Designed miniproteins, single chains, continued (3). Designs and how they scored, part 76

Each design is a single chain, and the fold is of that chain. pLDDT is the mean over its residues in the fold that is shown.

## One batch from the design tools (miniprotein)

Design m10813
Fold by ESMFold2-Fast:
Structure m10813 (fold): chain A 69 residues (1-69)
Amino acid sequence: SLKEELERKVKELEKLLLNLEDPENQKRAEELVKEIRELVAKNPELRPYVLALEKELRAKLEPKLSPPE
């Protein structure tokens, strides 16, 4: 199913994000992000699922440079 394909791509992306210091992993991660975006654009039913995953990924990648409140 399209949901399983999306989940597979996101899981692969998460593994690559653990080693972003590798230029090969950075390139593959960018390709996967593009593929995921195109898949969601063609299948809007997947958007709520991707938004939840993007929120988790953003939280993990967000630099601790946020100004104090």
Scores: mean pLDDT 70

Design m10815
Fold by ESMFold2-Fast:
Structure m10815 (fold): chain A 69 residues (1-69)
Amino acid sequence: MNLERSVKDSEAGTPAAREALRALGEEPETEEQRHERNAAMTRAGTEAIKKAEKEELEKKLGKKPEEEE
């Protein structure tokens, strides 16, 4: 039996623990939801890093953007 996992879930699921989290405006995330969120953030972070590195490279080269609107 996954007693340890159930105990941890029960601690997060107790009325007192839930009420404390609700008072903070937060709710307990499941591990699966947290992993999915972190994966999405990692992908977004990778794209943001690529964009930032491109901008920094252009600043170092003193080259203007190739595309103008």
Scores: mean pLDDT 60

Design m10816
Fold by ESMFold2-Fast:
Structure m10816 (fold): chain A 118 residues (1-118)
Amino acid sequence: SRAEELERKAEELREYGRSNELTPEERKALVLLALAYEAEALVERDPENKEVLIAAATGLYYALLSLEVGSEEAVEKAEKFLEELKENKSVEELREIAEELIKKVKEKAEELFKQAEA
């Protein structure tokens, strides 16, 4: 299935990170790409489960924040985002948010891989 293919891609990326010595930029890129595939697999398996969509979106948002701000600020912003998603979003809106974050995380991973080559 598509979900199984995405899970396999994420597992292969995680295993590569454990088996190879990477620069900080390469490691960040690899982790982000693995998280994006893991989140995409979750959405594919259960596209109407509000709790799954919230978990996927919040996890990806936290991962992106962790690149830009300190740990305390990243946690605070992620917790606020989680509360907003729980209270104010439909399943359709949550799916759109999760899909947009998957896209943004993949794009950020690609950018970091390019920076590692410079």
Scores: mean pLDDT 87

Design m10817
Fold by ESMFold2-Fast:
Structure m10817 (fold): chain A 66 residues (1-66)
Amino acid sequence: MEELEKKILELLKANPEKALSAEEIAKELGVSISDVQLAVRRLYEKGLVEVSDDGLVRLTEKGLAE
């Protein structure tokens, strides 16, 4: 797993019921929104996060177990 993917999972694990936008994640981790979007897409393909229609990222049960 890439370092940014791991950091995103740790951020979401701090409050697993809270959904975060790519902009909020980018601001918290000090990275570009584009880098977050690529990492979130990879996490989604692995089943570790869910993304709502309005772009909010939430941890899955599988993501919580990582």
Scores: mean pLDDT 82

Design m10818
Fold by ESMFold2-Fast:
Formats: C-alpha cells, sequence, structure tokens
Structure m10818 (fold): chain A 96 residues (1-96)
C-alpha cells in the first residue's frame, strides 16, 4: 500500500540521516586530532601562540563532533567525548 511505501521511505530517510551524522562526527574527530598533533609539534618548536591557535581550532572541531554525535550513535558520542578529553589534556600541557 501507499502507506507502507511512505513508512519505508521515512525509515530509510531516518537511517540515512543517522549515517550522515555519524560520518560528520568522524570527519570532525579526525580534524580535531590533526590539529592536536600540529599543536604538539608547534609546542616542540617553542611556538606557544601557534599551538594555542591550533588547539582552539581543535576545540571547535571537537564541539562540532559532539553536536553531530548526538544525532548519530552511542559509539559516535564516545568517540567525540574521547576527542574532547584529548583536546583538554593538550590545553593543560600548554598551561604547564
Amino acid sequence: SSSERQKALQESTELFLKMAYETETRVHVGLAKKKVEEAKRALEEGNVEEARKLLEEAERHAERAIEAAEKASEEAKELAEEMKKEVEEARKELEE
């Protein structure tokens, strides 16, 4: 029936959106991780201001990952929260 087709389309759309948010979460986690690695390299070179800027960029990506993960999965939420902790730890190293 038309009703069954509409329900199947709605369910498929919801699944597709969840997968899209999971992908968005992973992209922002990857970008945050790259910025943390670049910040650690800048600190090794003595460039504290560049490291601070890179960690601010990492924090923005971690926040985007958390926002996307809320609409994705528990696995995505865990991944985003782990990345947020990694950014917070890197910021503490900058303050010490």
Scores: mean pLDDT 87

Design m10819
Fold by ESMFold2-Fast:
Structure m10819 (fold): chain A 102 residues (1-102)
Amino acid sequence: SEILEEAERLLEEVEKIAEELKKLGYDSLAELARETARLALEAVRRAVEEGDLERAEEYLRKLREVLEASKQILEGIKNNDATKVAAGALRLIGIELDLLAE
């Protein structure tokens, strides 16, 4: 499945960013990014298994947003931009809560 292959690639990209965050001493943010990405990937897998391609594409879009938020956090840390870090973290929390509510 092309959707599953893209979702797995996106998780790998988030895991690379999480590893970088952990190396910089931001273990909690690294775990937030990793856990949110895993929840999104599981949602994609479930939707594909159920034959709900529209829902699978929606969860894939959320997984792309997890990657963007994770990049935002990393850039904020590297640039000492606390507002950018906070914004990225809040995006991840919002996505995680949405995924857990379903």
Scores: mean pLDDT 90

Design m10820
Fold by ESMFold2-Fast:
Structure m10820 (fold): chain A 65 residues (1-65)
Amino acid sequence: SREEQREELRELVDRIAKHHKLSPEVQEELYRILEEELKKNPDDPELAFDETLLRAGELISQHRA
């Protein structure tokens, strides 16, 4: 289901946040980004996740710059 897919994508975001040692605040921002991308691409969760990864990379870069 779409809800199960959303939960799986949230778990992937959690693993990314742990790998990069992101703060809880940045992790919450990643969840917000994921929800925005899922809303833009409701029938393409793979595209939504790919766009989330691109935006996550930008966010991480900004916090380290």
Scores: mean pLDDT 78

Design m10821
Fold by ESMFold2-Fast:
Structure m10821 (fold): chain A 80 residues (1-80)
Amino acid sequence: SSTRTSSQRMMDTMRDRFSGSQQNMDDVMTTIRSTGRRMGMPPLSQSMNTRLRQQFNGSMVNFDDVMSTMRQTTDDRMSS
């Protein structure tokens, strides 16, 4: 239960800080990993990494779109 709360806080913090930003997908992934590491969160699952890279492969992306995808995957309790 505490882990779930920390994940929600991480996603909320990232959305508040980077909402409206457009970045290269690799930069977004780096930001997610860096923020998670700073907050003591476990790394993204291979399934989540694969989905995000397939969905946004090599493109400039809106940070909000990436966060929405992560939230949906977490809410569906996919193997993330």
Scores: mean pLDDT 66

Design m10822
Fold by ESMFold2-Fast:
Structure m10822 (fold): chain A 58 residues (1-58)
Amino acid sequence: DELIKELEAVAKQGKAVDPSNAASWERLLELGKRAAERGDLDTAQLVRAVMLTVIKNL
Protein backbone atom coordinates (compact mmCIF):
# COMPACT_ATOMS: atom_id res chain seq x y z
CA ASP A 1 0.00 0.00 0.00
CA GLU A 2 2.77 2.50 0.93
CA LEU A 3 4.92 1.21 -1.95
CA ILE A 4 1.94 1.38 -4.34
CA LYS A 5 1.41 5.04 -3.34
CA GLU A 6 5.10 5.74 -4.00
CA LEU A 7 4.91 4.03 -7.40
CA GLU A 8 1.82 6.09 -8.32
CA ALA A 9 3.51 9.35 -7.24
CA VAL A 10 6.69 8.62 -9.22
CA ALA A 11 4.74 7.60 -12.35
CA LYS A 12 2.66 10.79 -12.08
CA GLN A 13 5.88 12.84 -11.85
CA GLY A 14 7.33 10.95 -14.84
CA LYS A 15 4.24 11.63 -16.98
CA ALA A 16 4.34 15.32 -15.99
CA VAL A 17 8.00 15.81 -17.06
CA ASP A 18 7.88 13.31 -19.99
CA PRO A 19 4.29 13.43 -21.35
CA SER A 20 5.19 12.03 -24.81
CA ASN A 21 6.02 8.72 -23.08
CA ALA A 22 2.92 8.61 -20.83
CA ALA A 23 2.00 5.09 -22.06
CA SER A 24 5.44 3.77 -21.04
CA TRP A 25 5.08 5.33 -17.57
CA GLU A 26 1.66 3.67 -17.22
CA ARG A 27 3.19 0.29 -18.18
CA LEU A 28 5.94 0.69 -15.56
CA LEU A 29 3.35 1.67 -12.95
CA GLU A 30 1.22 -1.39 -13.77
CA LEU A 31 4.26 -3.70 -13.54
CA GLY A 32 5.24 -2.24 -10.16
CA LYS A 33 1.71 -2.32 -8.77
CA ARG A 34 1.13 -5.93 -9.84
CA ALA A 35 4.46 -6.95 -8.28
CA ALA A 36 3.57 -5.21 -5.00
CA GLU A 37 0.05 -6.74 -5.00
CA ARG A 38 1.47 -10.29 -5.26
CA GLY A 39 4.08 -9.58 -2.55
CA ASP A 40 7.07 -9.27 -4.90
CA LEU A 41 8.43 -6.20 -3.14
CA ASP A 42 11.93 -6.52 -4.65
CA THR A 43 10.53 -6.18 -8.19
CA ALA A 44 8.22 -3.32 -7.14
CA GLN A 45 11.14 -1.45 -5.53
CA LEU A 46 13.30 -2.07 -8.63
CA VAL A 47 10.57 -0.58 -10.86
CA ARG A 48 10.39 2.48 -8.58
CA ALA A 49 14.21 2.88 -8.72
CA VAL A 50 14.19 2.62 -12.53
CA MET A 51 11.45 5.28 -12.81
CA LEU A 52 13.35 7.65 -10.48
CA THR A 53 16.60 7.14 -12.43
CA VAL A 54 14.85 7.96 -15.74
CA ILE A 55 13.35 11.16 -14.24
CA LYS A 56 16.76 12.21 -12.86
CA ASN A 57 18.34 11.82 -16.32
CA LEU A 58 15.65 13.73 -18.28
Scores: mean pLDDT 84

Design m10823
Fold by ESMFold2-Fast:
Structure m10823 (fold): chain A 57 residues (1-57)
Amino acid sequence: SVEKAKEAALAALPDAVEIREYETETESVVVATGADGTRTVATVSKETGELTVETIK
């Protein structure tokens, strides 16, 4: 769910200044952006419930 993705993104980047949420048919995606431009992308599969978190600098 988007809530699960959001919790994971904020856990990885707790000082995020921007949060964006996206829903597709197969995924819930949350992108958190820090003040320095660091981004964390958390994706939850709607089929499997698998959570993936990646941080990009």
Scores: mean pLDDT 81

Design m10824
Fold by ESMFold2-Fast:
Structure m10824 (fold): chain A 72 residues (1-72)
Amino acid sequence: MSPEEQAEKLLEIARGTAEKLLELGAASEEEAKEIIELGEKAAEAIKKGDYEKAEEYAKKAEELIQKALEKH
């Protein structure tokens, strides 16, 4: 998979997850936006070949998703 394809797939997952959490009432609009922003930053890092930075952003997004589910 090219870095561009990998980045696009990650963005799709982040947006889809955030949207679903919002629909379920598990996340606020602000929390959903933050998850998407972290996904966008991770995708940009992948495109630049900075996989370490991408992993950091992805982990932060996962932590926010987990917190949203715990508050639900």
Scores: mean pLDDT 81

Design m10825
Fold by ESMFold2-Fast:
Structure m10825 (fold): chain A 105 residues (1-105)
Amino acid sequence: DLQAKYDEVEEEIEKLRQELADYGEKNGKVEEATAADMLASAVAFDTAAKLFGLTEKQRESIEKNKPLLEKMKELLKDPEIQEFAEKLSKLEEERVRLVYEIVNK
């Protein structure tokens, strides 16, 4: 059941986002935690772009924002936050792929 798998991935993303937020607040690293979450969201959008396609305007917007994403990656100095960013990025990619599979059935 693709819907059940989607629900499981969604729940895992929410749990990881809460853990990342808690880690950031506890360790005075809220800025790094926010950057990590934003980078994972950018991976979701990039995956959606590859599967669903993009308008020319959307493609131009992505290219224009790439330098800002690279600067946000430089904010991630904590190895724990880097690990959260990697895990969230993988789950966000899986979530978008599941959406694509569900809507194309």
Scores: mean pLDDT 86

Design m10826
Fold by ESMFold2-Fast:
Structure m10826 (fold): chain A 55 residues (1-55)
Amino acid sequence: SLSLEQAERIVAGARELVAQGFTDLAIRELEEALKDAEGEARELLERELSQIKAL
């Protein structure tokens, strides 16, 4: 299962991808990470995915 620290690193990477214009890639990375995420890690990834999809 994905740790909270790993989820935080994935979120940081996704934000950098969005900043560079790779929004679709950021969404795919977050969706892949969600397959192995539970608890706080999952909540963090779902929140970020929702924010990016709302752009």
Scores: mean pLDDT 87

Design m10827
Fold by ESMFold2-Fast:
Structure m10827 (fold): chain A 64 residues (1-64)
Amino acid sequence: MTLSEKIAEVAAKHGITERAAGAIAEAALEGLSPEEAVEILRKHGFDVSLEAARAIAEVARKYK
C-alpha cells in the first residue's frame, strides 16, 4: 500500500477530502505538529478535526 492510498483511506474514515489529508501529511513530514496543521487549514476554510489530523500525521511519519 502506498502512502497516498493509506492517506485516502484515513481521509474517507474521518470525512475529509484527500487534498486536505495530503496537505496535513506534507506538514507532518516537514515537522509541523497536527495542531499547527489544523489551525492553518481551518483558516483556509477546511473543516478538519484535530483527531483526523493526528491520525493522518501518524500514518505519514510511519511511511517515511
Scores: mean pLDDT 77

Design m10828
Fold by ESMFold2-Fast:
Structure m10828 (fold): chain A 74 residues (1-74)
Amino acid sequence: GGEKIVKGLEEAIKNKDEAGIAAVAHEIYKLGASFLSEEQRKKAIELLEEALKKTKDPGARAAIEKALKSLKEG
């Protein structure tokens, strides 16, 4: 469920794994905001905003931005 996605995002950020961050962001984008509870959605937004500040790869940044837009507009 959404808890697994949030945990995966936290671990990828902790490990500075930009490819892992991009993969989780893409999954969030594909599943949409309705897949997450309100609490999970807020936590995912916070984590994605943190990831965006720490991520250098343009592809990973694009994935994060798309996921953030999906969560904020859904």
Scores: mean pLDDT 84

Design m10829
Fold by ESMFold2-Fast:
Structure m10829 (fold): chain A 60 residues (1-60)
Amino acid sequence: SSRLESVRAILREMLANVDKIDPERLLSALNILEEYAKERGDQESVRLVQEAKEEVLKKM
């Protein structure tokens, strides 16, 4: 879906710059995206954001 592709594109860009972005700031941005997806009932986007959060935490 168009929404999933948009979320994937944003996550891809964030992860590409993970070494240049404060991990705490990145996690805060991901939390905002997760809440947005939850409010829209988009469970696929919620899952993708949660997976991205786990990847950021593993690299910290």
Scores: mean pLDDT 74

Design m10830
Fold by ESMFold2-Fast:
Structure m10830 (fold): chain A 55 residues (1-55)
Amino acid sequence: SEVDKIIEKAKTMSLDELKELMIELVRKLAADPDDEGIRRIVEELSQLILERERS
């Protein structure tokens, strides 16, 4: 799915790029809270950011 492709691409991003993407997606989710695709990406990115900050 498109969502899975975005998540896989996110795994190759730097911490700064992940944080920028997270800000963008959180803004989109605030405008459309029922977007399940964006919600799933935000949840996965949150986990990736936490893992990267521990490294």
Scores: mean pLDDT 81

Design m10831
Fold by ESMFold2-Fast:
Structure m10831 (fold): chain A 66 residues (1-66)
Amino acid sequence: DESLKQELLKLIGEILRLIGEIFDLELELEKETDPEKIEKIKKEIEELKKKIEELKKKMDELEKKL
């Protein structure tokens, strides 16, 4: 039980960190006017969103075992 809670907390921490990175990139995107840099930031945001969805899936699976 405690080991599953620790794994869940680690996943939650990772998800929160990635959400923070997306928020920072979204703020940078609002200030950016260079089309090349805009596309790069958008790509980074999409990659981070994909990582979050993968981690959320793992988190859901662990929560069902608690």
Scores: mean pLDDT 83

Design m10832
Fold by ESMFold2-Fast:
Structure m10832 (fold): chain A 92 residues (1-92)
Amino acid sequence: FLEEFRALSPLEQRVLATLGKHGGLTARELAELLGVSVSTVSRALRRLEARGLVERVEVPGKGTIYVLSDKGKAALLALKEEDPELFEELVA
């Protein structure tokens, strides 16, 4: 899991950590929190879904939210155990 996390781009790592901190977020909420465009976040989310690290959920009134899969949760837990400083930096 940690090796898989380290293979992610810096933006993908920040997206996973932010979802871990907040639970479920829309692409717009992620873009606002990370200071990037919705297009940039959507591309990162698509790659994370392809890796099985993120799942999408349709929510009435909100549209699509993104949440960590069990695999995504395991990857963040491995990071927190092996590199707690990087984990704290990513969620700040």
Scores: mean pLDDT 80

Design m10833
Fold by ESMFold2-Fast:
Structure m10833 (fold): chain A 107 residues (1-107)
Amino acid sequence: NPEEELIELALNGDYEGLEKKLLELGFHPDVVLLTVRLVAGVRARLKLGEISEEEAREKIRLVLKLAEAVQNSASKEEIEKLVEELGLEGSDDIVDLALGLIKLINK
């Protein structure tokens, strides 16, 4: 399962390794860019002491689930639920961007 490798790269702030691995797994470049930016937001909260390492790991897992949901054209309801659970600032903007990317990568 590549999920654990992606979580470790993300948690350690290896953004170049994370980007490369997501591209190798066939994720759209714009989905990869969104994923890296959301991971950076989670790591910023961890470094500021706002969340624990365990919470950061679970939020990174949610970011990866959101990336997969966008890549696979999940429903609006599924995207909204994942973004709400993620709990990052600008949730409405994240939902709008995710739905826009689904339209961009799909017909």
Scores: mean pLDDT 86

Design m10835
Fold by ESMFold2-Fast:
Structure m10835 (fold): chain A 56 residues (1-56)
Amino acid sequence: MEEFEKAIEEAVKRVTELAGPDHAELVRRYLESVAEKKGPEEAKKIAEGIIADLDA
């Protein structure tokens, strides 16, 4: 598994627990779009930022 995929999965899991599955799907789609347009490193960084914001 790519490191960025794991970060996306963790972010989606956290969003599902806090905001529900519909919100989690939007976050997944956004992060996958970032990975396609800006690359996996940027997607991972954004996913980790989302996790940090949700855990704060």
Scores: mean pLDDT 79

Design m10836
Fold by ESMFold2-Fast:
Structure m10836 (fold): chain A 118 residues (1-118)
Amino acid sequence: GVKLTESGGGTVAEGGSLTLTSKASGFDFATGSVAWIAEPPGGGGVGVAGLSSSGTKTTYDDRVAGRFTISRDVANSTAYLNMSDLRAEDTATYYDLAAPGSSGPVLAFGEGTQVTVV
């Protein structure tokens, strides 16, 4: 089975930065797509960043475009979300979402990592 372990969250001042990390087991980021989902305290998860299976196409929600960067290290089965110029509205639990290759269902997301902007 696929396992994703997110880390790197914490409490940060407005205007600060954090890097979120997701390490995969049973999933090869070289052949799959990856996305980061933010679930605010009020509920309702929203996709904030996506990276295609080829690693060449990125997508961002308009609220984070220019501030967040998604990337991956395929050799180490690790995905990253680099977050800059953080705002109070970015306070959420962040989950990595992994899908195999170009076909198949979304397999897994982990327990998430909490980001609090004060």
Scores: mean pLDDT 78

Design m10837
Fold by ESMFold2-Fast:
Structure m10837 (fold): chain A 107 residues (1-107)
Amino acid sequence: MQPQISGAGSVQAGGSVTLTATNLPDRVTGVSWVRQAPDGSLYTLIANGGQRAAGAPDRFSGSGSKTSFTLTISGVQPEDTGVYYVAASLGDDEPAVFGQGTTLTVS
């Protein structure tokens, strides 16, 4: 089954939001979190090793377990609006499994 994201939707600027990746394959080794801006540009937020990507603001943090992985945004800003994707890594010999996009709107 395809990975899914819960916890997105609408959030007030300055608040916090936690996005949870679910419906992951049993053999997931890690996940990457990616945001697509309204102009179509893709920004990696958390790399599949759990590290914040270069250029991602420090308000983004990732955590993970074999049952779920989360992206937390503390003090959300209007520029955080976009479509969020999770890509599940299954190891070097297999392509990553991309989830469906989930929209986050900052009001």
Scores: mean pLDDT 76

Design m10838
Fold by ESMFold2-Fast:
Structure m10838 (fold): chain A 67 residues (1-67)
Amino acid sequence: AEEEEWEKIDKLSRLVAEEYQRLQAGEITEDEAKERVLKFGEELGLKDQAESMWKAVRNGLAAKAAA
């Protein structure tokens, strides 16, 4: 059971990383990346984790823009 949840978390983390890289490359909008991450997280039953991961990404983007 725990291993199945870990596999889902790993898949979600990979998607978040891919969408973040696309966003940094200018290939996707922030809103589109967020929508994809949250939708995938919800489909996995990990909506709260997806929101937390995306919030961390957004905080990183805001810090980078402010520098």
Scores: mean pLDDT 76

Design m10839
Fold by ESMFold2-Fast:
Structure m10839 (fold): chain A 69 residues (1-69)
Amino acid sequence: SMREEALRLEQELTLRAMKYAIDVKIGVPGAEEKLERAVEAANLLTDALEGKADIEEAIEEARRLLEEL
């Protein structure tokens, strides 16, 4: 289902955000931009799962942002 896909993507983005947050803390170049994108994508999915946005569109946008990471 689309909800299961959104939950899976949100989990993947949350894990990436945690890794990028560590990279930011230790000063890895470019990590701050990657963290911002991962958080943005995760927020899109959270909003859709809460009924605040279209879930199909949120999944497509999150996938696009994830490919840029």
Scores: mean pLDDT 86

Design m10840
Fold by ESMFold2-Fast:
Structure m10840 (fold): chain A 65 residues (1-65)
Amino acid sequence: MVDIGKIMTLLTLSGKERFSIEELEEILKKAGLSDEQIEEIMNLAKKLGEFLTPEQILEILTANY
């Protein structure tokens, strides 16, 4: 099970309004996601663009987990 609350807390603590694909991957790793879960989320994120808002990340997580 993906801990959406932990991911969202890490995003909030960063103080950033947008995240690069590389920054998102590091946050997902820190949240303790498996390599398979990270790759799935990263593939979805790349379809949205080079930078994502916390709201876009939340939509990916809530739609798929």
Scores: mean pLDDT 78

Design m10841
Fold by ESMFold2-Fast:
Structure m10841 (fold): chain A 59 residues (1-59)
Amino acid sequence: GEIKQAVVPLPKLSEDELALREGELVEVLEEHEDGTWLVRSLATGEEGYVPGSALAPAP
């Protein structure tokens, strides 16, 4: 999928979410209509949901 970058650090608040560091690269696996994205961390290979508003295109 598309590679995006976290623009803010994200905590894991539930088991379905993914914790990310600011600047961490993720692959978008699935887009949700409510603005939540299923992504995979390129650093760890873990999958989880994050708010799409916390992601920007990779530079």
Scores: mean pLDDT 79

Design m10842
Fold by ESMFold2-Fast:
Structure m10842 (fold): chain A 97 residues (1-97)
Amino acid sequence: KKEKLEEAIELLKKALEKLSEFTEEKIKEAAELLKKAAEKAKEASEELGNDVEGALKSAELAYEAYKRSEREGASYVTGASVRAIGSIFQAELLLKK
């Protein structure tokens, strides 16, 4: 139904898996996935009309997760993970409509 939001959720789940490994290389891979998820959620906001606010909130949370994972590697993993989970929750709420 909302294909770009489903893609964003998939990318966020993959990023969380990478972050859970607590290695610099996997955190870097997660940062790329988080950035891609934010881009997909933002694209979804252009398609959703009245649901735009929720999609933008999802994109914002994914982008914050990306910034956190990019800075000091493992030291930001917890902050990045919490924000990614929040982004998944917001996107899944939009998919129920």
Scores: mean pLDDT 72

Design m10844
Fold by ESMFold2-Fast:
Structure m10844 (fold): chain A 97 residues (1-97)
Amino acid sequence: MSKAELEAEIAAAMALMALAVLRIAASRDPEYAELLAPVEPLLDEAAARASAGDLEGAARALRELARALRATGHPALEADAELLERVARRLEEIARA
């Protein structure tokens, strides 16, 4: 395994873990689940891109998801949007290396 391949796999895992955090929150809080339901297709897109090793596509999907979460205006989703934007930036850095 090359260092670049390992870094890309770790980056994809970071994206999947961030998405898993949102899904776990939704499984434990019905209000959070209701807020997340309209953007589930964006969650699925981001997860699919990350699982395929498409770091640029995953980063783009995470930024789109973050924008949709911010558009709800709900304070609980603002912190999650910031997390997704930070992960997207890291994916972009690794994809360009």
Scores: mean pLDDT 82

Design m10845
Fold by ESMFold2-Fast:
Formats: structure tokens, sequence, C-alpha cells
Structure m10845 (fold): chain A 108 residues (1-108)
């Protein structure tokens, strides 16, 4: 029984698929983290407040208006659409799916 080599090759394929998916999802997560931080900073600037700690940014993020949150979602939507399109053009369907799934979770 020399199934060990076939098992390793199958495990390597599954690992590559999972890695592509996680990279796609990670790009969407990073875009969201960046855009929400920008929105929180813009909010603090409008109120004439200085960012003195990470806690100030977290509080400003939690206090974002519906309209400010909607703008964040619009910005990341454009970035996610570009990421999906580029991954599909490269034939990386798993990275495209990861990016889409993460964006759907953010919208929920």
Amino acid sequence: MEEEERRKKKEEEERRKKLSYEIGAGVTRLAYAVERTVAARERLKKEGKKVTSPEDLQKAFEELSEEEREEVLRRIGRLVDTSIRQNLQKGDYYAAEGARAEYEEILA
C-alpha cells in the first residue's frame, strides 16, 4: 500500500485551496480595518478631538453614524469588487470566493 504519496499530494492541494481562500478573505478584512480606521479618524477631526490612544479610535469607530458606516461599506465594496475581478482573471476562484464570503459577513 503506497497511498502515503497520494495522500500527501491531496493534502497539499487542499492546503493550497485553503491558503488562497484565506488570502482572499484576509484582503477584504484588511480593507475593512483600514477604511473603518480612516472613518474613525475623520470623525474625531470633525469633533476637534486629537487621537491620543487606540481606545480613542475604538470609541470613535463605535460612535460612527449610519451614514459614516454606509460610506465605509461602499469604499470596501469597490476594493472587494476589484480583488474578486483580479483573482477571477488569474483563475484563482478560491481567493475570489474568500474575498466575497468575508464581505458578505461584514454586510451581515
Scores: mean pLDDT 80

Design m10846
Fold by ESMFold2-Fast:
Structure m10846 (fold): chain A 80 residues (1-80)
Amino acid sequence: SREEVERRARELLERILAELRANPDASLAEVEAKHAELVAEIRALAFAEFGDTEETRRFVARLAAEAKAELDALYRELQA
C-alpha cells in the first residue's frame, strides 16, 4: 500500500537522521549518497507495488523531496 511505502521511507529517513546526529562531521557527499540510496529503495518498492506509472513517479518524487528537505535542514544545523 502507499502507507507501507511511506512508512518504509520514514524508517529509512529516521535511520539516516539518527546517523547524522551521531556523526555530525559527516560530509555533504555522504548525506547525498544516503539520500540517493533511500530514493533508490523507495522507487524499487513503489514500482514493484504500483507499476511504473506517472502517479507512482510523482509519489516517489514527493517522498524523495520530503526526505531531502529534512536531511538538508539537519545538515545545515549541524554545520552552522
Scores: mean pLDDT 85

Design m10847
Fold by ESMFold2-Fast:
Structure m10847 (fold): chain A 100 residues (1-100)
Amino acid sequence: MLTPEQLEAEMELGVLEVALASYITSLRNLLEKAENEEAKEKLKKQIEKAEELLKEVAEALDAVPDMSPEEAREAVEEQEKKLKELKEEIDKTLKEIESL
């Protein structure tokens, strides 16, 4: 039923899901410790973005059995790119909060 590309995509998307869950946990811990309202708002926005991407990754995982081999590879590449961009944005936000 699953092609090798679909099976690999499920494994790779699963790794991204774990990474996103880890980032969300870290951001929530920082939010709990934050005393500055501007810092809290910035952290809440990053948590929201991470949760939206986690939802996208979960939806992509559910859709893998219906994907062609090409679509499965592209889905992984797209989600990996989005996670990289989110990680860079989180890192920038943490530096901004450190300045508050």
Scores: mean pLDDT 86

Design m10848
Fold by ESMFold2-Fast:
Structure m10848 (fold): chain A 50 residues (1-50)
Amino acid sequence: SGKDMVPEEEVELAEKAGVNPMVFLTLKALADAGNEEAKKEYEELVKKAA
C-alpha cells in the first residue's frame, strides 16, 4: 500500500538517500509487487535516508 505517502515525500526521501526519485519509486513499486531484490535495495535506501 502507498496511500499514506504523497509523491513529494517520496521524492524527498530519494534525495536524502542520494538516488533519482524515479528509481526510488520504481524500487518501491517492484518491492510492493514481491520483487525481493527491489525490496532489499529499497530498504537500504530508506536506511540511508534516515
Scores: mean pLDDT 75

